Designed miniproteins, single chains, continued (4). Designs and how they scored, part 71

Each design is a single chain, and the fold is of that chain. pLDDT is the mean over its residues in the fold that is shown.

## One batch from the design tools (miniprotein)

Design m14447
Fold by ESMFold2-Fast:
Structure m14447 (fold): chain A 79 residues (1-79)
Amino acid sequence: MEAGAARVAALVAQAEAAFAAGDVDTALRLYQEAADASVPVAIGLLLSQGYSEEEARKLAEEGAAANKEMARRKAAYAA
């Protein structure tokens, strides 16, 4: 679980660096990869807080989808 959180952080850092460099397409891809990588991390955290597996998966997937949409809007604004 710690390894998953570290991977998400690394992908976000790479996405932010790419965005700052003007490589919006690479930044968008990396943000999407970070969102996907966050799903198992979020599920583990929610399960530890007493959520059911079904609720944890739904919330984690909804969070990832929202993060991907936010990344898309950020990329579109930069274009």
Scores: mean pLDDT 80

Design m14448
Fold by ESMFold2-Fast:
Structure m14448 (fold): chain A 72 residues (1-72)
Amino acid sequence: SALQKELEELRLKKLLYQIAKSSTEFTIEHAKRNKAYVPQEELDKQQADIALLDEQIAELDKKIEELEQQLS
């Protein structure tokens, strides 16, 4: 159905955002563990990117929940 396809597309989009977030978090943790010098502006950008991804994931979660309730 069209609703099932929309749900699958939203789930895929959420997965891609989760992967992007995990990759950024891994990069931050790896640099921190190795005491690598990272400019403050780069750290600020990485944290801002994670915050934006969290907001986008939360919005997608709400849409997914609404569609799942319609399909149940």
Scores: mean pLDDT 87

Design m14449
Fold by ESMFold2-Fast:
Structure m14449 (fold): chain A 115 residues (1-115)
Amino acid sequence: EERDRAIRLLEQNAEAFSKIDPEAAEAVRELIEYFREHPDDLRGVFDRAVELAVERGRITPEQAEALRKAFDDAIAEGRLTPVQAASLAATLVTSEVEFPSYEEVRKALDEWAAA
């Protein structure tokens, strides 16, 4: 159920961006395929999203390293769901639009920076 909700969230993001930013929509579709092939690999989904964000010039390699560490901490603490991981991944490649869990993403990153 959580995995299916995460994939649905990504599909909705891809559809929303298809007419606004086709490149962002394609990036989200790559994340959907990776998640379908590796449904238990939340780290891999996030890493792919970070790679796409760097390739698109949205974040720097230094910011990418910080985001990966914040994500690893969230997984280690057992507080990250597949839906939250999908929302984080979508936000990294399609930051032009706010998503339902965008504030959670921002809060998690801010908490990491403050620690």
Scores: mean pLDDT 68

Design m14450
Fold by ESMFold2-Fast:
Structure m14450 (fold): chain A 81 residues (1-81)
Amino acid sequence: MTASATSAPITLPDGSVKTYTVTAEDAASAEAVAAAISAGDTQRALRLLMTRPVLSVTVTTTFPDGSTSTRTYDVRSLREA
């Protein structure tokens, strides 16, 4: 059973806001990665993506003009390659 956790909204200097939704095979893995992203700990987040059963990360960017962009990164393929 998969679980998802969402990071805190991160406001960038240009006024855009990013949120990261992490999907993993268990809630503890999803929450750990989302917490690392929320803390800005890039090294910890990357390590957790490689060592925990994380399936995907979806990044939603809301721009100052109100437009949105969504990108999904499949991290499972990186572990299986």
Scores: mean pLDDT 79

Design m14451
Fold by ESMFold2-Fast:
Structure m14451 (fold): chain A 76 residues (1-76)
Amino acid sequence: AMPPVDLSRFPAAFVEALRAALAAAGLPEETFHRAMAGLERISAQNPDRPLSLSAQLVLSSLPLSEAQRRALLGLL
């Protein structure tokens, strides 16, 4: 079984903004869950790094505008 994704590790504002941005791009909920799982994994692999650095790697792989990525990173 896959381990549960602990969304509480990220600010609620960031989580909801990411969900809304991906939904606005026409992507399924599975894309949001996969992105959150990626964020948790990269953050866990780099525990001495700020969450914003881990988020940059995942957000750069998503079909988001530069403005959307900057807004999301500003919530971390």
Scores: mean pLDDT 75

Design m14452
Fold by ESMFold2-Fast:
Structure m14452 (fold): chain A 114 residues (1-114)
Amino acid sequence: SELRERVLEVLDEIIELISKKEKLSPESLKTLEELARAVIKAVLKYSENVLEAIGVVLRIIGLLEELRLDPSNTKAAIELVELIKEAIETVDFSDEDLERILELAEELLENLKA
């Protein structure tokens, strides 16, 4: 899917920008949380293996809580975005869900550039 490829390109740019930061802004954290929530919903909806889906969801939640407690934990932020990227590569999300994920990823990218 061309849409999936565009999402993965934006996520790669997000990883590069986070790697250059000492700390995520409150706006970047909020958008990253919204992106993660959208991905959690899509993973639970489209995953063929419910137990594997739950494992991915719990790991996403754990990384979000680490970032909530320490916004300077950019390693956890990168790991979270890489996990989101892996979910998009391995799970057949609908075009509607991918469009929503792209919108949130682009908003996160703009917040990281500010």
Scores: mean pLDDT 89

Design m14453
Fold by ESMFold2-Fast:
Structure m14453 (fold): chain A 95 residues (1-95)
Amino acid sequence: MVDEALVEELKERLATLPERVQAELSRFAPLLRHDPNLPPPAPLTVDELADALMTLAGPGAVLSREELRAAVRTLAPGPLIDATLGDSLARALEA
């Protein structure tokens, strides 16, 4: 589920992040989209999402866990990341 108003707000927040951070987050966009044929996943905390992204990036990760947590906190208005925020962030990153 994409919220277009949230996508525009997320684009503005992304523009405040360093270009290196924006580029790395764009690589995670496919992982943030929920499958429309499945029920929406349970919301994740900022720290849970950052830890999941670090695990998926593996030993070649460009960002530290602390940089990922800081970036996700900048983008998330609250402590939980639901499917709408995930889909909207993926859309903002793919623009």
Scores: mean pLDDT 72

Design m14454
Fold by ESMFold2-Fast:
Structure m14454 (fold): chain A 70 residues (1-70)
Amino acid sequence: SAEELAERALALAKEAVEMLKNKEPREKIFEVQKELKKVLDELKKLDPEKAEKTEEEISELINKATLELS
């Protein structure tokens, strides 16, 4: 469902942020980002509005994490 895809996308984004905080290899982070893109692409096919909102939430999450790492 679109709801499950949105939850999966947010979980993957949170995982990528934690990997960045833990200074994990970029290659590992890139693999999680690739999976996130696939999930978001599937979500866009089912519910474009929910995909847009989920992408906004992910963007805010990344921005907040970037500020915390500064």
Scores: mean pLDDT 80

Design m14455
Fold by ESMFold2-Fast:
Structure m14455 (fold): chain A 86 residues (1-86)
Amino acid sequence: MEEIEKELKELLEEVIKLSEEEQIKAAEIAEKLGNKRAYALIAQIAANPELAEAIAEAAVKELSKDPEAAKETAEALKKALEEVKK
């Protein structure tokens, strides 16, 4: 619901703030976790830095239609960010 959308937005804003090297590592971690959606999202942001905010907003809107997918994606993003931040 609204709370998960806020969490996803905050997590994606953190991904955007990462360096290119850290974004690549975050994508690798998401892939290892088996979360293809989180992997694809981080990879798209890394490949398109000028569109990163628009990509994140579009992803939050799509994920808001599926609360289970939104929660799984948020968990994977959170773990990837924690590991990259050391």
Scores: mean pLDDT 82

Design m14456
Fold by ESMFold2-Fast:
Order: structure tokens, then sequence, then C-alpha cells
Structure m14456 (fold): chain A 79 residues (1-79)
């Protein structure tokens, strides 16, 4: 889940406050999204956080793939 991914980013980066902030911002964005847009926004946030986790773990190819997925989902959300 998004909260678990945000916690992992905080753990890997050593910034628990940034993890809590990211979770709060994600929750606020999801709460303001329409029911139709919410699943797409959730998937975009998840892909973005997974990309950060992969980058922090030194998995550059995986991070690039996940970042590209997040960008694609973001473009779909903006349409």
Amino acid sequence: MIAELAAEVGELSGDAEAARQAEAEAAAALASASPEQRPLLEEMIRAYLQALVAKLKGKEEEAARLAARAKELGEEYAA
C-alpha cells in the first residue's frame, strides 16, 4: 500500500518525517479526487513511490521503468 511504500522510502533515506509528509499529501490528494479518478491517482502515486524505493536500493533500471510508468499514469490523469 502507499503508506507502506512511503514508510520504506523514509527508512531507506533516513527521513521518517519526509515519509509521513508524503503519506499525508497522498491521502489529501486521494480525498480530493473524484471516485473515477482515485484509482488512477493511487496507481500513479504507488508507481512513483516504487520508483523511489528502487532508486534508493540502487536498482537503476527498475527505477527508470517505474518512473516511466508513473509519468504515463500522470499524463492519463491530466487528460
Scores: mean pLDDT 76

Design m14457
Fold by ESMFold2-Fast:
Structure m14457 (fold): chain A 100 residues (1-100)
Amino acid sequence: SALASLSPEARAAALLTAGNLLVAAGDIEAAVELAEEAIKDPDPEVRLAGVEVLGVAGEKAEDPEILERIKKLLEEAAKDPDPEVAEKAKENLKELEKKM
């Protein structure tokens, strides 16, 4: 992505800020698209930021198709080789499943 020129810390911070603003604005779909790109990043800190955005998006999402998309992305992130990313994805998945 265009953000690849930033340090991992700067990319993670930018993704968290943008994702949270999109969710607050009600643009859940755009937040999910941003997070989907983030969880594919080579850096685990950026992938963790993507998982955190999916968590917040999941709390606000009511559309069944969006909820299913978030679930699939969290299930994929739960397989992450980084333990912190995988654990956070599993926690967010458990919370999401309570409302589905």
Scores: mean pLDDT 87

Design m14458
Fold by ESMFold2-Fast:
Structure m14458 (fold): chain A 55 residues (1-55)
Amino acid sequence: SKEDIKKQIIVNLFKVAIDTLKMISPRLSPDLQAQEKKTIALLEEEIARLEKEIA
């Protein structure tokens, strides 16, 4: 469906975002690295939810 296509696009964008965050994380301060880990976890949860919803 059109909604499944939209969800797949969002999943792909979030995967790119996670890879980018992991790449830049070592260049950040420890406090920002901790915040990035939290952001990555939220993105991974959203990916898992969306992938389960794709028909």
Scores: mean pLDDT 86

Design m14459
Fold by ESMFold2-Fast:
Structure m14459 (fold): chain A 65 residues (1-65)
Amino acid sequence: MDSQSNQIYQQGMQAIQNRDVDTAFSYAQQLSSMGNHQRSLQIYQQISQIDPSYQPIVDGMQMRM
């Protein structure tokens, strides 16, 4: 796996631990644009646990994977 993608994923997970939804969402979008849809989806799933308003975005990604 690309080391840059791994670094972005770790930053996104750190944002989740800090309950920083906006920052985590930004990193998830970066992972998706890089083709790392699985890691992006994992961050979106964690975001939806913190903010349920993100659930439709997560559901849409699961259906289109």
Scores: mean pLDDT 77

Design m14460
Fold by ESMFold2-Fast:
Structure m14460 (fold): chain A 64 residues (1-64)
Amino acid sequence: SELEKLREEIRRLRREHQRLVDEYLALLADPSTPQSEIQAVTDRMRRVAERIAELEREVRRLEE
């Protein structure tokens, strides 16, 4: 169903977001990491989180 497809995509994006969090923490642990690399990971995390929120709103709409 459409709901099952959306829930699977949300699960995939949540796994991707967790990987980005782990990457972010690894970059912070290295004092030689350029600020631009930290910013790039932060921007990717924000985009993934925004997409998750959009899909969760769509799931809610379809469940009504």
Scores: mean pLDDT 88

Design m14461
Fold by ESMFold2-Fast:
Structure m14461 (fold): chain A 62 residues (1-62)
Amino acid sequence: MEETLKKLAELLKKLGLSEEEIKIILDYVKNPTEENQKKAEEILSKLSEEQREEIVLLYLSS
């Protein structure tokens, strides 16, 4: 999980997310509460369909 979180943070940084936005998404992955889900969803909604596919591919390969 530690390794997966590092890879996810690296990918999100490459996709142009801010450090604060990356932290929110990582918090959702570590602690999937309704509150954290809403915050992560708002950030992910700013990403293109192609960028969201990259995130899905990372999870499928990990």
Scores: mean pLDDT 76

Design m14462
Fold by ESMFold2-Fast:
Structure m14462 (fold): chain A 80 residues (1-80)
Amino acid sequence: GELEKQAKGIALLALEGEISGEEAGAGARYLKEKYGLSDYEVSLLLVEAREEILENPLSEEEREEYKKAGRKAIEEGLKS
C-alpha cells in the first residue's frame, strides 16, 4: 500500500544519505498524522522498512517509486 511505499521511501532516502534527520522526522510525523499511528507504531514501521530493504534489495523501478513516495511524505510533513 501507499503507507508501505512511503515508509520504505523514507528509509531508503535515509540509508542513501539523501535526507537529513529533520526531513526523516517530518516524513515520520506525516505518516503518524495521516494514518493515525502512535509514535511507537511509526518508529517500528520505519525500522522494519529499513530492515526489509537491507534483506531484499529493490529493483531500479521500485527504488524510484519508493523514493518518490518518501519525498512526498517528507514534503507534506515539512508543510505542517
Scores: mean pLDDT 87

Design m14463
Fold by ESMFold2-Fast:
Structure m14463 (fold): chain A 87 residues (1-87)
Amino acid sequence: AVEEMVKLAEETAEELEKLGKEEKDPSLSGANLTAAKLVREAAELLKKDIEEGLEMLEGAAELLREAGNEEGAKLAEEAAEEVRKLA
């Protein structure tokens, strides 16, 4: 279960990093890259404290929503939902 949660978070971070690198808008790119770092930190936290890791995933999704980044927000939200189901 924990290994699956960590893998999901790491895969989500990779997708956010890809979106950030491909994005032409600096604000949206920056939001994706910042969220990717938070999701990678969440993956590390999930190994020690599932609730804190999940909170960080949800925080990354909210950051993307606030930045108006619908695509990135959806990825982070879906990851948080799947982690919640595995927890």
Scores: mean pLDDT 81

Design m14464
Fold by ESMFold2-Fast:
Structure m14464 (fold): chain A 83 residues (1-83)
Amino acid sequence: MEAEETLLEMELGSFEEAAKRGKLPQKVVDLVRQAVRAFRAGNRREALRLLSQAYKLAAEANKDNPKVAALNQALSDRYAKKV
């Protein structure tokens, strides 16, 4: 749906910004980009798997910031449950 696509595009932008600042590995951005592509192709299960994986890597990259790590891990788990 359009609203979900807009939120996903906003997330991609946020991950891109964080990667440019060296706060996230580029692989996280690549996974979110693949999720956007899968979502547009109508493959929501694949998009959710890719998002779960992206947030898990974002949590690992932010281990020294426990609040950010916990939030990203919770999002990873939430997307995994929606698959």
Scores: mean pLDDT 75

Design m14465
Fold by ESMFold2-Fast:
Structure m14465 (fold): chain A 57 residues (1-57)
Amino acid sequence: SATAAELQATVEEHGLTEEEIETMKRVVEVAAADGDLDQASADRFLADLDALKEQIK
């Protein structure tokens, strides 16, 4: 998809590591726990970050 291609390009441009992606997942989980992020948005972000981790293995 276009979104997956954009995420891949961002990883290549900024040099994201698995550790950085795990940090982003933690931020999303904390935001969801605090109620700052709705469940659907949190689920989407976590799924996208998990897919991104698989791409950079």
Scores: mean pLDDT 72

Design m14466
Fold by ESMFold2-Fast:
Structure m14466 (fold): chain A 79 residues (1-79)
Amino acid sequence: APALTLSPEQQAILAQFQKQALQLAQQGQQRNDWQALLEEFIALAEQTRAQIEALGTPEGQALAEWLRQQIAELRAYQQ
């Protein structure tokens, strides 16, 4: 296939992450407490990374490393 595809397990983990991230964004609009929501989002991203890393595949390791980079960037926004 011309496009990179994720395993069904990776897709399921990312789908849960996307749903939770959308809920946090909706809560942000209501509560206007973006810093606390950013902390919750970072925690969710770290949990998702750990689940993907636990799959033990090379593709999972690459995705986990990419997520580590995204988490580091989000933490920079907290500072």
Scores: mean pLDDT 73

Design m14467
Fold by ESMFold2-Fast:
Structure m14467 (fold): chain A 77 residues (1-77)
Amino acid sequence: AEEAVRRARELMDKYIERAKKEGPQAADQAIKELVEEGDRLMKEARERGDYAAATAVAIETQRGVDELKKLKEELEK
């Protein structure tokens, strides 16, 4: 669970940094890519029976999506 949370946060941070540098179009793309990558990590965790890691990734992915949506709104104003 701890490693999965760390990996999800690292991905989120990378996408947020890219969106900040490249603008609202990059934020949209970052949201899509974060959701896809988070879904992949959750599936991998479930396949190995690590449901705690799958739940942790889901929570961090949603947090990252929420932050990117907020950032996109800020960049559009």
Scores: mean pLDDT 77

Design m14468
Fold by ESMFold2-Fast:
Structure m14468 (fold): chain A 96 residues (1-96)
Amino acid sequence: DPAAAARRAREEENRRRAAEDLIETYELGSSNPHVVELVRAAAAGDLEAAREHAEKTLEEYQKKNNLTPEQVEALRRYLEGLIRRAAELAALAAAA
């Protein structure tokens, strides 16, 4: 169905734009590339890929900065919050 395909393409484009707006607004493009990909994956509805990018961010940050377990947990909570926010904003954009 061409109409259904066009509707899905618009929803996907709206989700993608919501992710890019979030990245620009919070200046995430200057942070770790995995944080950017986490936001894009979450906005696309791929929560598994988003969590994989979160784990890569944690691994790189821990390796670079010798984080304590408490600091790792705080960063994990921050990244989980970012995943939820990106998914929510993208869902709202797709519904508009």
Scores: mean pLDDT 79

Design m14469
Fold by ESMFold2-Fast:
Structure m14469 (fold): chain A 72 residues (1-72)
Amino acid sequence: SSIMQQLQQQIQTLSTLLSNDASISDLQQQIEKLDQIIDQAETLDLTPDQDITIGVARVVAAVARTYIRIQS
């Protein structure tokens, strides 16, 4: 589905920003976008593979939040 494609792209975007020492403001913006996509995806009747992808997204968001906390 289009929302699952958006989820995968947003995971890649946030991972890239983390790898490139992006600004806290950029990371926060991308985390907010990822959270919105996760909320939309969780309204769907998910396959097990799609549910795992949401789990990966949540882990990436948690890593990004931890990084921001350490940098602050």
Scores: mean pLDDT 87

Design m14470
Fold by ESMFold2-Fast:
Structure m14470 (fold): chain A 68 residues (1-68)
Amino acid sequence: SAHDALEKISRLAGEAEANVDDVAKMQALLDEIRKLYEENKDKLTPFQKEVVEKIIARLEAELAAAQA
């Protein structure tokens, strides 16, 4: 369900934040979050979409910093 997807995205985001120095792991977690978002995007409210997109943007910025 959309609720289960949001819960999983939150858990994956927390795991990514714990592993900001591991580029390969960050990339894999970000890819899984993006997949869950795309699969469930039509079931999310506009507010929930904004929250997930902000999570993705933050992780993308952290990944870019880790690669620098």
Scores: mean pLDDT 84

Design m14471
Fold by ESMFold2-Fast:
Structure m14471 (fold): chain A 66 residues (1-66)
Amino acid sequence: MTPEEIQEILRELAEERKERVKELYEQGVLTEEQYEALMKKLDWIQQSSPEELQDSLEEGEELLQL
Protein backbone atom coordinates (compact mmCIF):
# COMPACT_ATOMS: atom_id res chain seq x y z
CA MET A 1 0.00 0.00 0.00
CA THR A 2 1.04 3.60 -0.49
CA PRO A 3 1.52 5.82 2.60
CA GLU A 4 -1.60 7.73 1.56
CA GLU A 5 -3.70 4.54 1.47
CA ILE A 6 -2.44 3.54 4.92
CA GLN A 7 -3.26 7.02 6.27
CA GLU A 8 -6.84 6.82 4.96
CA ILE A 9 -7.42 3.37 6.48
CA LEU A 10 -5.96 4.42 9.84
CA ARG A 11 -8.09 7.59 9.91
CA GLU A 12 -11.29 5.61 9.33
CA LEU A 13 -10.39 3.01 11.97
CA ALA A 14 -9.37 5.74 14.42
CA GLU A 15 -12.84 7.32 14.10
CA GLU A 16 -14.47 4.01 15.08
CA ARG A 17 -12.02 3.52 17.96
CA LYS A 18 -12.67 7.04 19.30
CA GLU A 19 -16.36 6.22 19.64
CA ARG A 20 -15.54 2.93 21.37
CA VAL A 21 -13.10 4.62 23.77
CA LYS A 22 -15.73 7.24 24.66
CA GLU A 23 -18.29 4.51 25.41
CA LEU A 24 -15.83 2.61 27.62
CA TYR A 25 -14.97 5.78 29.53
CA GLU A 26 -18.66 6.64 30.07
CA GLN A 27 -19.23 3.09 31.37
CA GLY A 28 -16.34 3.47 33.84
CA VAL A 29 -14.23 0.76 32.19
CA LEU A 30 -11.39 3.19 31.38
CA THR A 31 -9.73 5.53 33.86
CA GLU A 32 -9.43 9.24 33.02
CA GLU A 33 -5.70 8.75 32.38
CA GLN A 34 -6.30 5.84 29.98
CA TYR A 35 -9.07 7.74 28.20
CA GLU A 36 -6.90 10.84 27.69
CA ALA A 37 -3.91 8.79 26.48
CA LEU A 38 -5.99 6.77 23.98
CA MET A 39 -7.85 9.83 22.65
CA LYS A 40 -4.55 11.69 22.19
CA LYS A 41 -3.10 8.80 20.18
CA LEU A 42 -6.24 8.43 18.04
CA ASP A 43 -6.36 12.20 17.39
CA TRP A 44 -2.69 12.05 16.36
CA ILE A 45 -3.43 9.23 13.87
CA GLN A 46 -6.27 11.26 12.30
CA GLN A 47 -4.19 14.46 12.03
CA SER A 48 -0.83 12.94 11.02
CA SER A 49 0.74 13.13 7.57
CA PRO A 50 1.53 9.92 5.64
CA GLU A 51 5.23 10.30 6.55
CA GLU A 52 4.47 10.57 10.29
CA LEU A 53 2.21 7.52 10.13
CA GLN A 54 4.94 5.46 8.43
CA ASP A 55 7.30 6.22 11.33
CA SER A 56 4.68 5.13 13.89
CA LEU A 57 2.74 2.50 11.98
CA GLU A 58 3.28 -0.20 14.64
CA GLU A 59 1.86 2.10 17.34
CA GLY A 60 -1.17 2.94 15.18
CA GLU A 61 -1.92 -0.70 14.37
CA GLU A 62 -1.66 -1.65 18.06
CA LEU A 63 -4.23 0.99 19.04
CA LEU A 64 -6.66 -0.26 16.38
CA GLN A 65 -6.63 -3.72 18.02
CA LEU A 66 -8.38 -2.35 21.13
Scores: mean pLDDT 70

Design m14472
Fold by ESMFold2-Fast:
Structure m14472 (fold): chain A 95 residues (1-95)
Amino acid sequence: SSQELVQNLQNLAKLARQAAEAAKKGDFDAALAYLREGVPYIGKALLSAPPEDADRLSSLLDKASTALINGDGEKAAEYFQELADFAEQLAKQVE
């Protein structure tokens, strides 16, 4: 439902912002923990969002995850922040 999509996007945005702050501080373990906590919300959002929006969410997630794997905390923080901003923006558009 639209309400469930909004809730999943809001939870994703919150966790992505926390991951961004952790990555910016160089706490990659905390950033990864927030990402893992977000997995159920990401999965549900990807299944329920319009295909174009799902593709963008997935792309930003992949970029953030790749930056974390490469030890690039600044790039990871940027992509997690973009993911959070886009998820919050999409939640407002669905409502």
Scores: mean pLDDT 86

Design m14473
Fold by ESMFold2-Fast:
Structure m14473 (fold): chain A 84 residues (1-84)
Amino acid sequence: SSSLEEGLQRILETAEELAERTGDPEIREYGERLVELARRIYELHEAGERDEELEREAETILYALRKLKAGEITMEELKEIIEE
C-alpha cells in the first residue's frame, strides 16, 4: 500500500541521514535490509502467515538504527547488535 511505501521511505531517509552524520555508508545497507524484511513481513501478514524470525531481525535493525540516531550507541555497537 502507499502507507507501507511511505513507511519504507522513512526508513531509507533515516539510513541516509545516519550515513551522512557518521560518514559510514554501511548504514544504507542496514536500511535496505530492513526495507526488504518489512516487505516480506507485510506479504506474509496479507497471506495470513507470520515469520517470527524475520520479525525479530527487523525489530533488531530498527532498534539499533533508532539508538544510533538518538546518539545512544556507536556504529561498532550497532553492528554488534545486528550481528547477534
Scores: mean pLDDT 82

Design m14474
Fold by ESMFold2-Fast:
Structure m14474 (fold): chain A 78 residues (1-78)
Amino acid sequence: DRIREIVAEVLASDPRVASFEIELEELPDNMVRVTVRVRLKDGREVTVSFSVSKDASDEEVAEAARRALERGLALVEA
């Protein structure tokens, strides 16, 4: 699965991330919901989600994943 592989690469490349689980849900209108459960190296857990088109480029998927992770981390620190 192209979207799963791209999301996994983004998460594996982040030095704050210890482990993660990715769930994909097909939505109407050629969309996919991505839900990621992330365990951080400091022991905190964050769940983030976002939606992308199945036609989205690899760069668009990677950017959406990075943006969702940063948003999730900001909420845990607040």
Scores: mean pLDDT 82

Design m14475
Fold by ESMFold2-Fast:
Formats: structure tokens, C-alpha cells, sequence
Structure m14475 (fold): chain A 90 residues (1-90)
């Protein structure tokens, strides 16, 4: 369900926050969150849940910037903020 996917994304973000120096984990978490976003969009999940998931993606992208992945993190923030605006206008 979309709720189970959102809870998984929250747990992944928590793991990244608890291990900020683990760059391999941070990249793996980013990939899994991208997969969760794609799955929730494909399933036409509730707007509110997709917006919450995009906020999780933005928070992870900020951790990536702090870890030295500045370009990847900045691109992800811009992408997710644009997605939020489009979804909010629906």
C-alpha cells in the first residue's frame, strides 16, 4: 500500500540520519526513495502521501549535500520542489 511505502521511506531516512558518514548507505537510501516515489506515482497514490514522500526526498537530498554530494543533492531538491508544485496544482 502507499502507506507502507511511505513508512518504508521514513525508516530509510531515519537510517541515513543515524549514519551520516556512511556514504554507501546514503546513496543506497537515495536510490530506494527514488524507486518508492516512482511506485507511488504509478499507483496513483493519494496526493497528500506523495507530497509527504517528496518532503522526505528533499530532507535526504540535504543530507547528501552535507556529505559532499552537492550537485546530486541540489538537483534532487530542485526536482522534488518542482514535482511538489505540479502536484499541489492538481
Amino acid sequence: SSEELLERAKELLKRAKENPEDLELLLEVQEEIEDIISEMVEKSAPKEKILELLDIGIELAKLMIEAGYKELGEEAIEKYEDAKKKIESL
Scores: mean pLDDT 85

Design m14476
Fold by ESMFold2-Fast:
Structure m14476 (fold): chain A 79 residues (1-79)
Amino acid sequence: MELREQGDELRDRGLAALAAGDRDTAARYFREAAKKYEQAGDYYNAGISLAAAEYARGDVGRANKAAREGVEKDEAAKK
């Protein structure tokens, strides 16, 4: 299974946990998804997944930072 595909699966599990109200489990799956996306060089989805993990735990500041850093790394990788 490709690293990005593993990231997608972990993200989907995070979304399911969040829908069930289990924010700690959701945050864990989103962090694992971010790791897989980063290993795949997909910095945008890694940043979004980290943002989702921090947001699920109620840390809006870290969520905003993770999303911004993901976009910045994606832009840098294209240049």
Scores: mean pLDDT 81

Design m14477
Fold by ESMFold2-Fast:
Structure m14477 (fold): chain A 114 residues (1-114)
Amino acid sequence: MKEVEALKKLIETVKQAIDELRRAMGASAEEIRKIVREVTERLQKALDEASKITKNKEKYEEYRKRVVELGDTILRAAELGPEAARTAAQSMAVELENIAKDLEKEYEKLKKEL
């Protein structure tokens, strides 16, 4: 897969994860736990695949670490109740929006070099 195509797929995966986390705002603690596990696994896989193609491996490893930390925070918050889980999920959605913006900048830069 071309680096441009890998970045595009990663950006799409991150945006889908944001939408799923936002949908979780109305969910039970159990449903939030399920969504967070699925989102975290998918994001880790997408970041691992992108890191194999990109020269900026350290940046993608930091994103991967951050995604895991945010996912764990939501799972821990869910033990305290749905309101705590929703607050943590909202924080993760905001962080993922920042990651998506950074990835979109890299995508436009890479596209210009082709």
Scores: mean pLDDT 82

Design m14478
Fold by ESMFold2-Fast:
Structure m14478 (fold): chain A 103 residues (1-103)
Amino acid sequence: SALEAREAEARKLLLELLREKGLTELAELLERLEELRRRGGPKPEELERLRKELERIRERLRTDAEAAERFREVQIALAQAVEPDRPREEIEADVDAVLASLA
């Protein structure tokens, strides 16, 4: 469907942006999550491994201000690509609000 095609394109762009900003470990985790989802979801052993990898990435983003800023830039760029007619200031405010809610 048109929605599925747009979601696939957004995922592809997200992965490209993460790699461009050196957030390669997060990009690889997201690719593995999508592959597992397409296979019917992760097995219990795979889920535990993914949880540990996600926790490691969260800790890095929490303790590395430069990595956190690069992640913020990725989210802004993705939002601008999905909603090109939306003002950048509005996108930045929404991204900052979402990131603050995750802390």
Scores: mean pLDDT 79

Design m14479
Fold by ESMFold2-Fast:
Structure m14479 (fold): chain A 58 residues (1-58)
Amino acid sequence: SRREALLAADPDRDGRIGPAMAAAVLAVAGELGLPVDGTVSRGQLRLIAALLGVELRP
């Protein structure tokens, strides 16, 4: 699932954006129909996490 893909990329939910997390966020954003310009930001990650019900550490 989309939630499982995000959690697999960030199992500690620390919100660090590495290559795996960037790929997961872009894939999920595309599936959800969210506007993305190919750039992954902390704000984009937080929006995706909130929509999927995933809590990130501060």
Scores: mean pLDDT 66

Design m14480
Fold by ESMFold2-Fast:
Structure m14480 (fold): chain A 101 residues (1-101)
Amino acid sequence: MSLIEEIKKELEEGKIVVVRAPDIGFAKTLGTMLSKELGVKVAVVDGSDPNAAQKAIEAVKEGAKIIVVAAPDLSQTEELAKRIEEETGKEVAVLDVKDYT
């Protein structure tokens, strides 16, 4: 199953999808592609930014359905997803681009 098909399935379940990308350039390219293909608002955050969690939460409150996180590993992405769930009350699915490449 492709990354896009998995994201679409999670979105159909009413979840916010958080996707880990290895770097910010990849994250921006992926975010643009997902926004175009799925017709949903996508936000891209740099996991090294101390305001990454706050930016992601604000984006979800403004209608973003997908958050693409530039992070070296999944642990920072999972912590960010947990903060989104706690602050917004929405269920979050976490996906890693590495599992689809």
Scores: mean pLDDT 85

Design m14481
Fold by ESMFold2-Fast:
Structure m14481 (fold): chain A 105 residues (1-105)
Amino acid sequence: NGMVELYRQRIIGYEKAVEDPSGVKNKEFYQEWLEKNKNLSEEERIFELIKEDYLEGGLSEELAELLAEAILKNGDLAGIDEALRLVADGDFEGARELLLKLLNK
């Protein structure tokens, strides 16, 4: 799916930035992120990157994890767009319940 591929390409971009001798801005951040997550599978690393994006966006740990799982398993679900709309409206509980339903939890 397109969302998962976008995050996979971001991780590849981190790897290339670290190997680039031209001095990419934030190279230290990319090195630290890759080292922290070096023992994770590619799928687990994609999950962590999606989760971190939503945490930085101000979401709770639980909601960020549910969004990361939903995107990773079914990235093109129309329900993800609806969950993100609920988040934008401040309806975090509605977003949580929708994501749990989408994940059959």
Scores: mean pLDDT 79

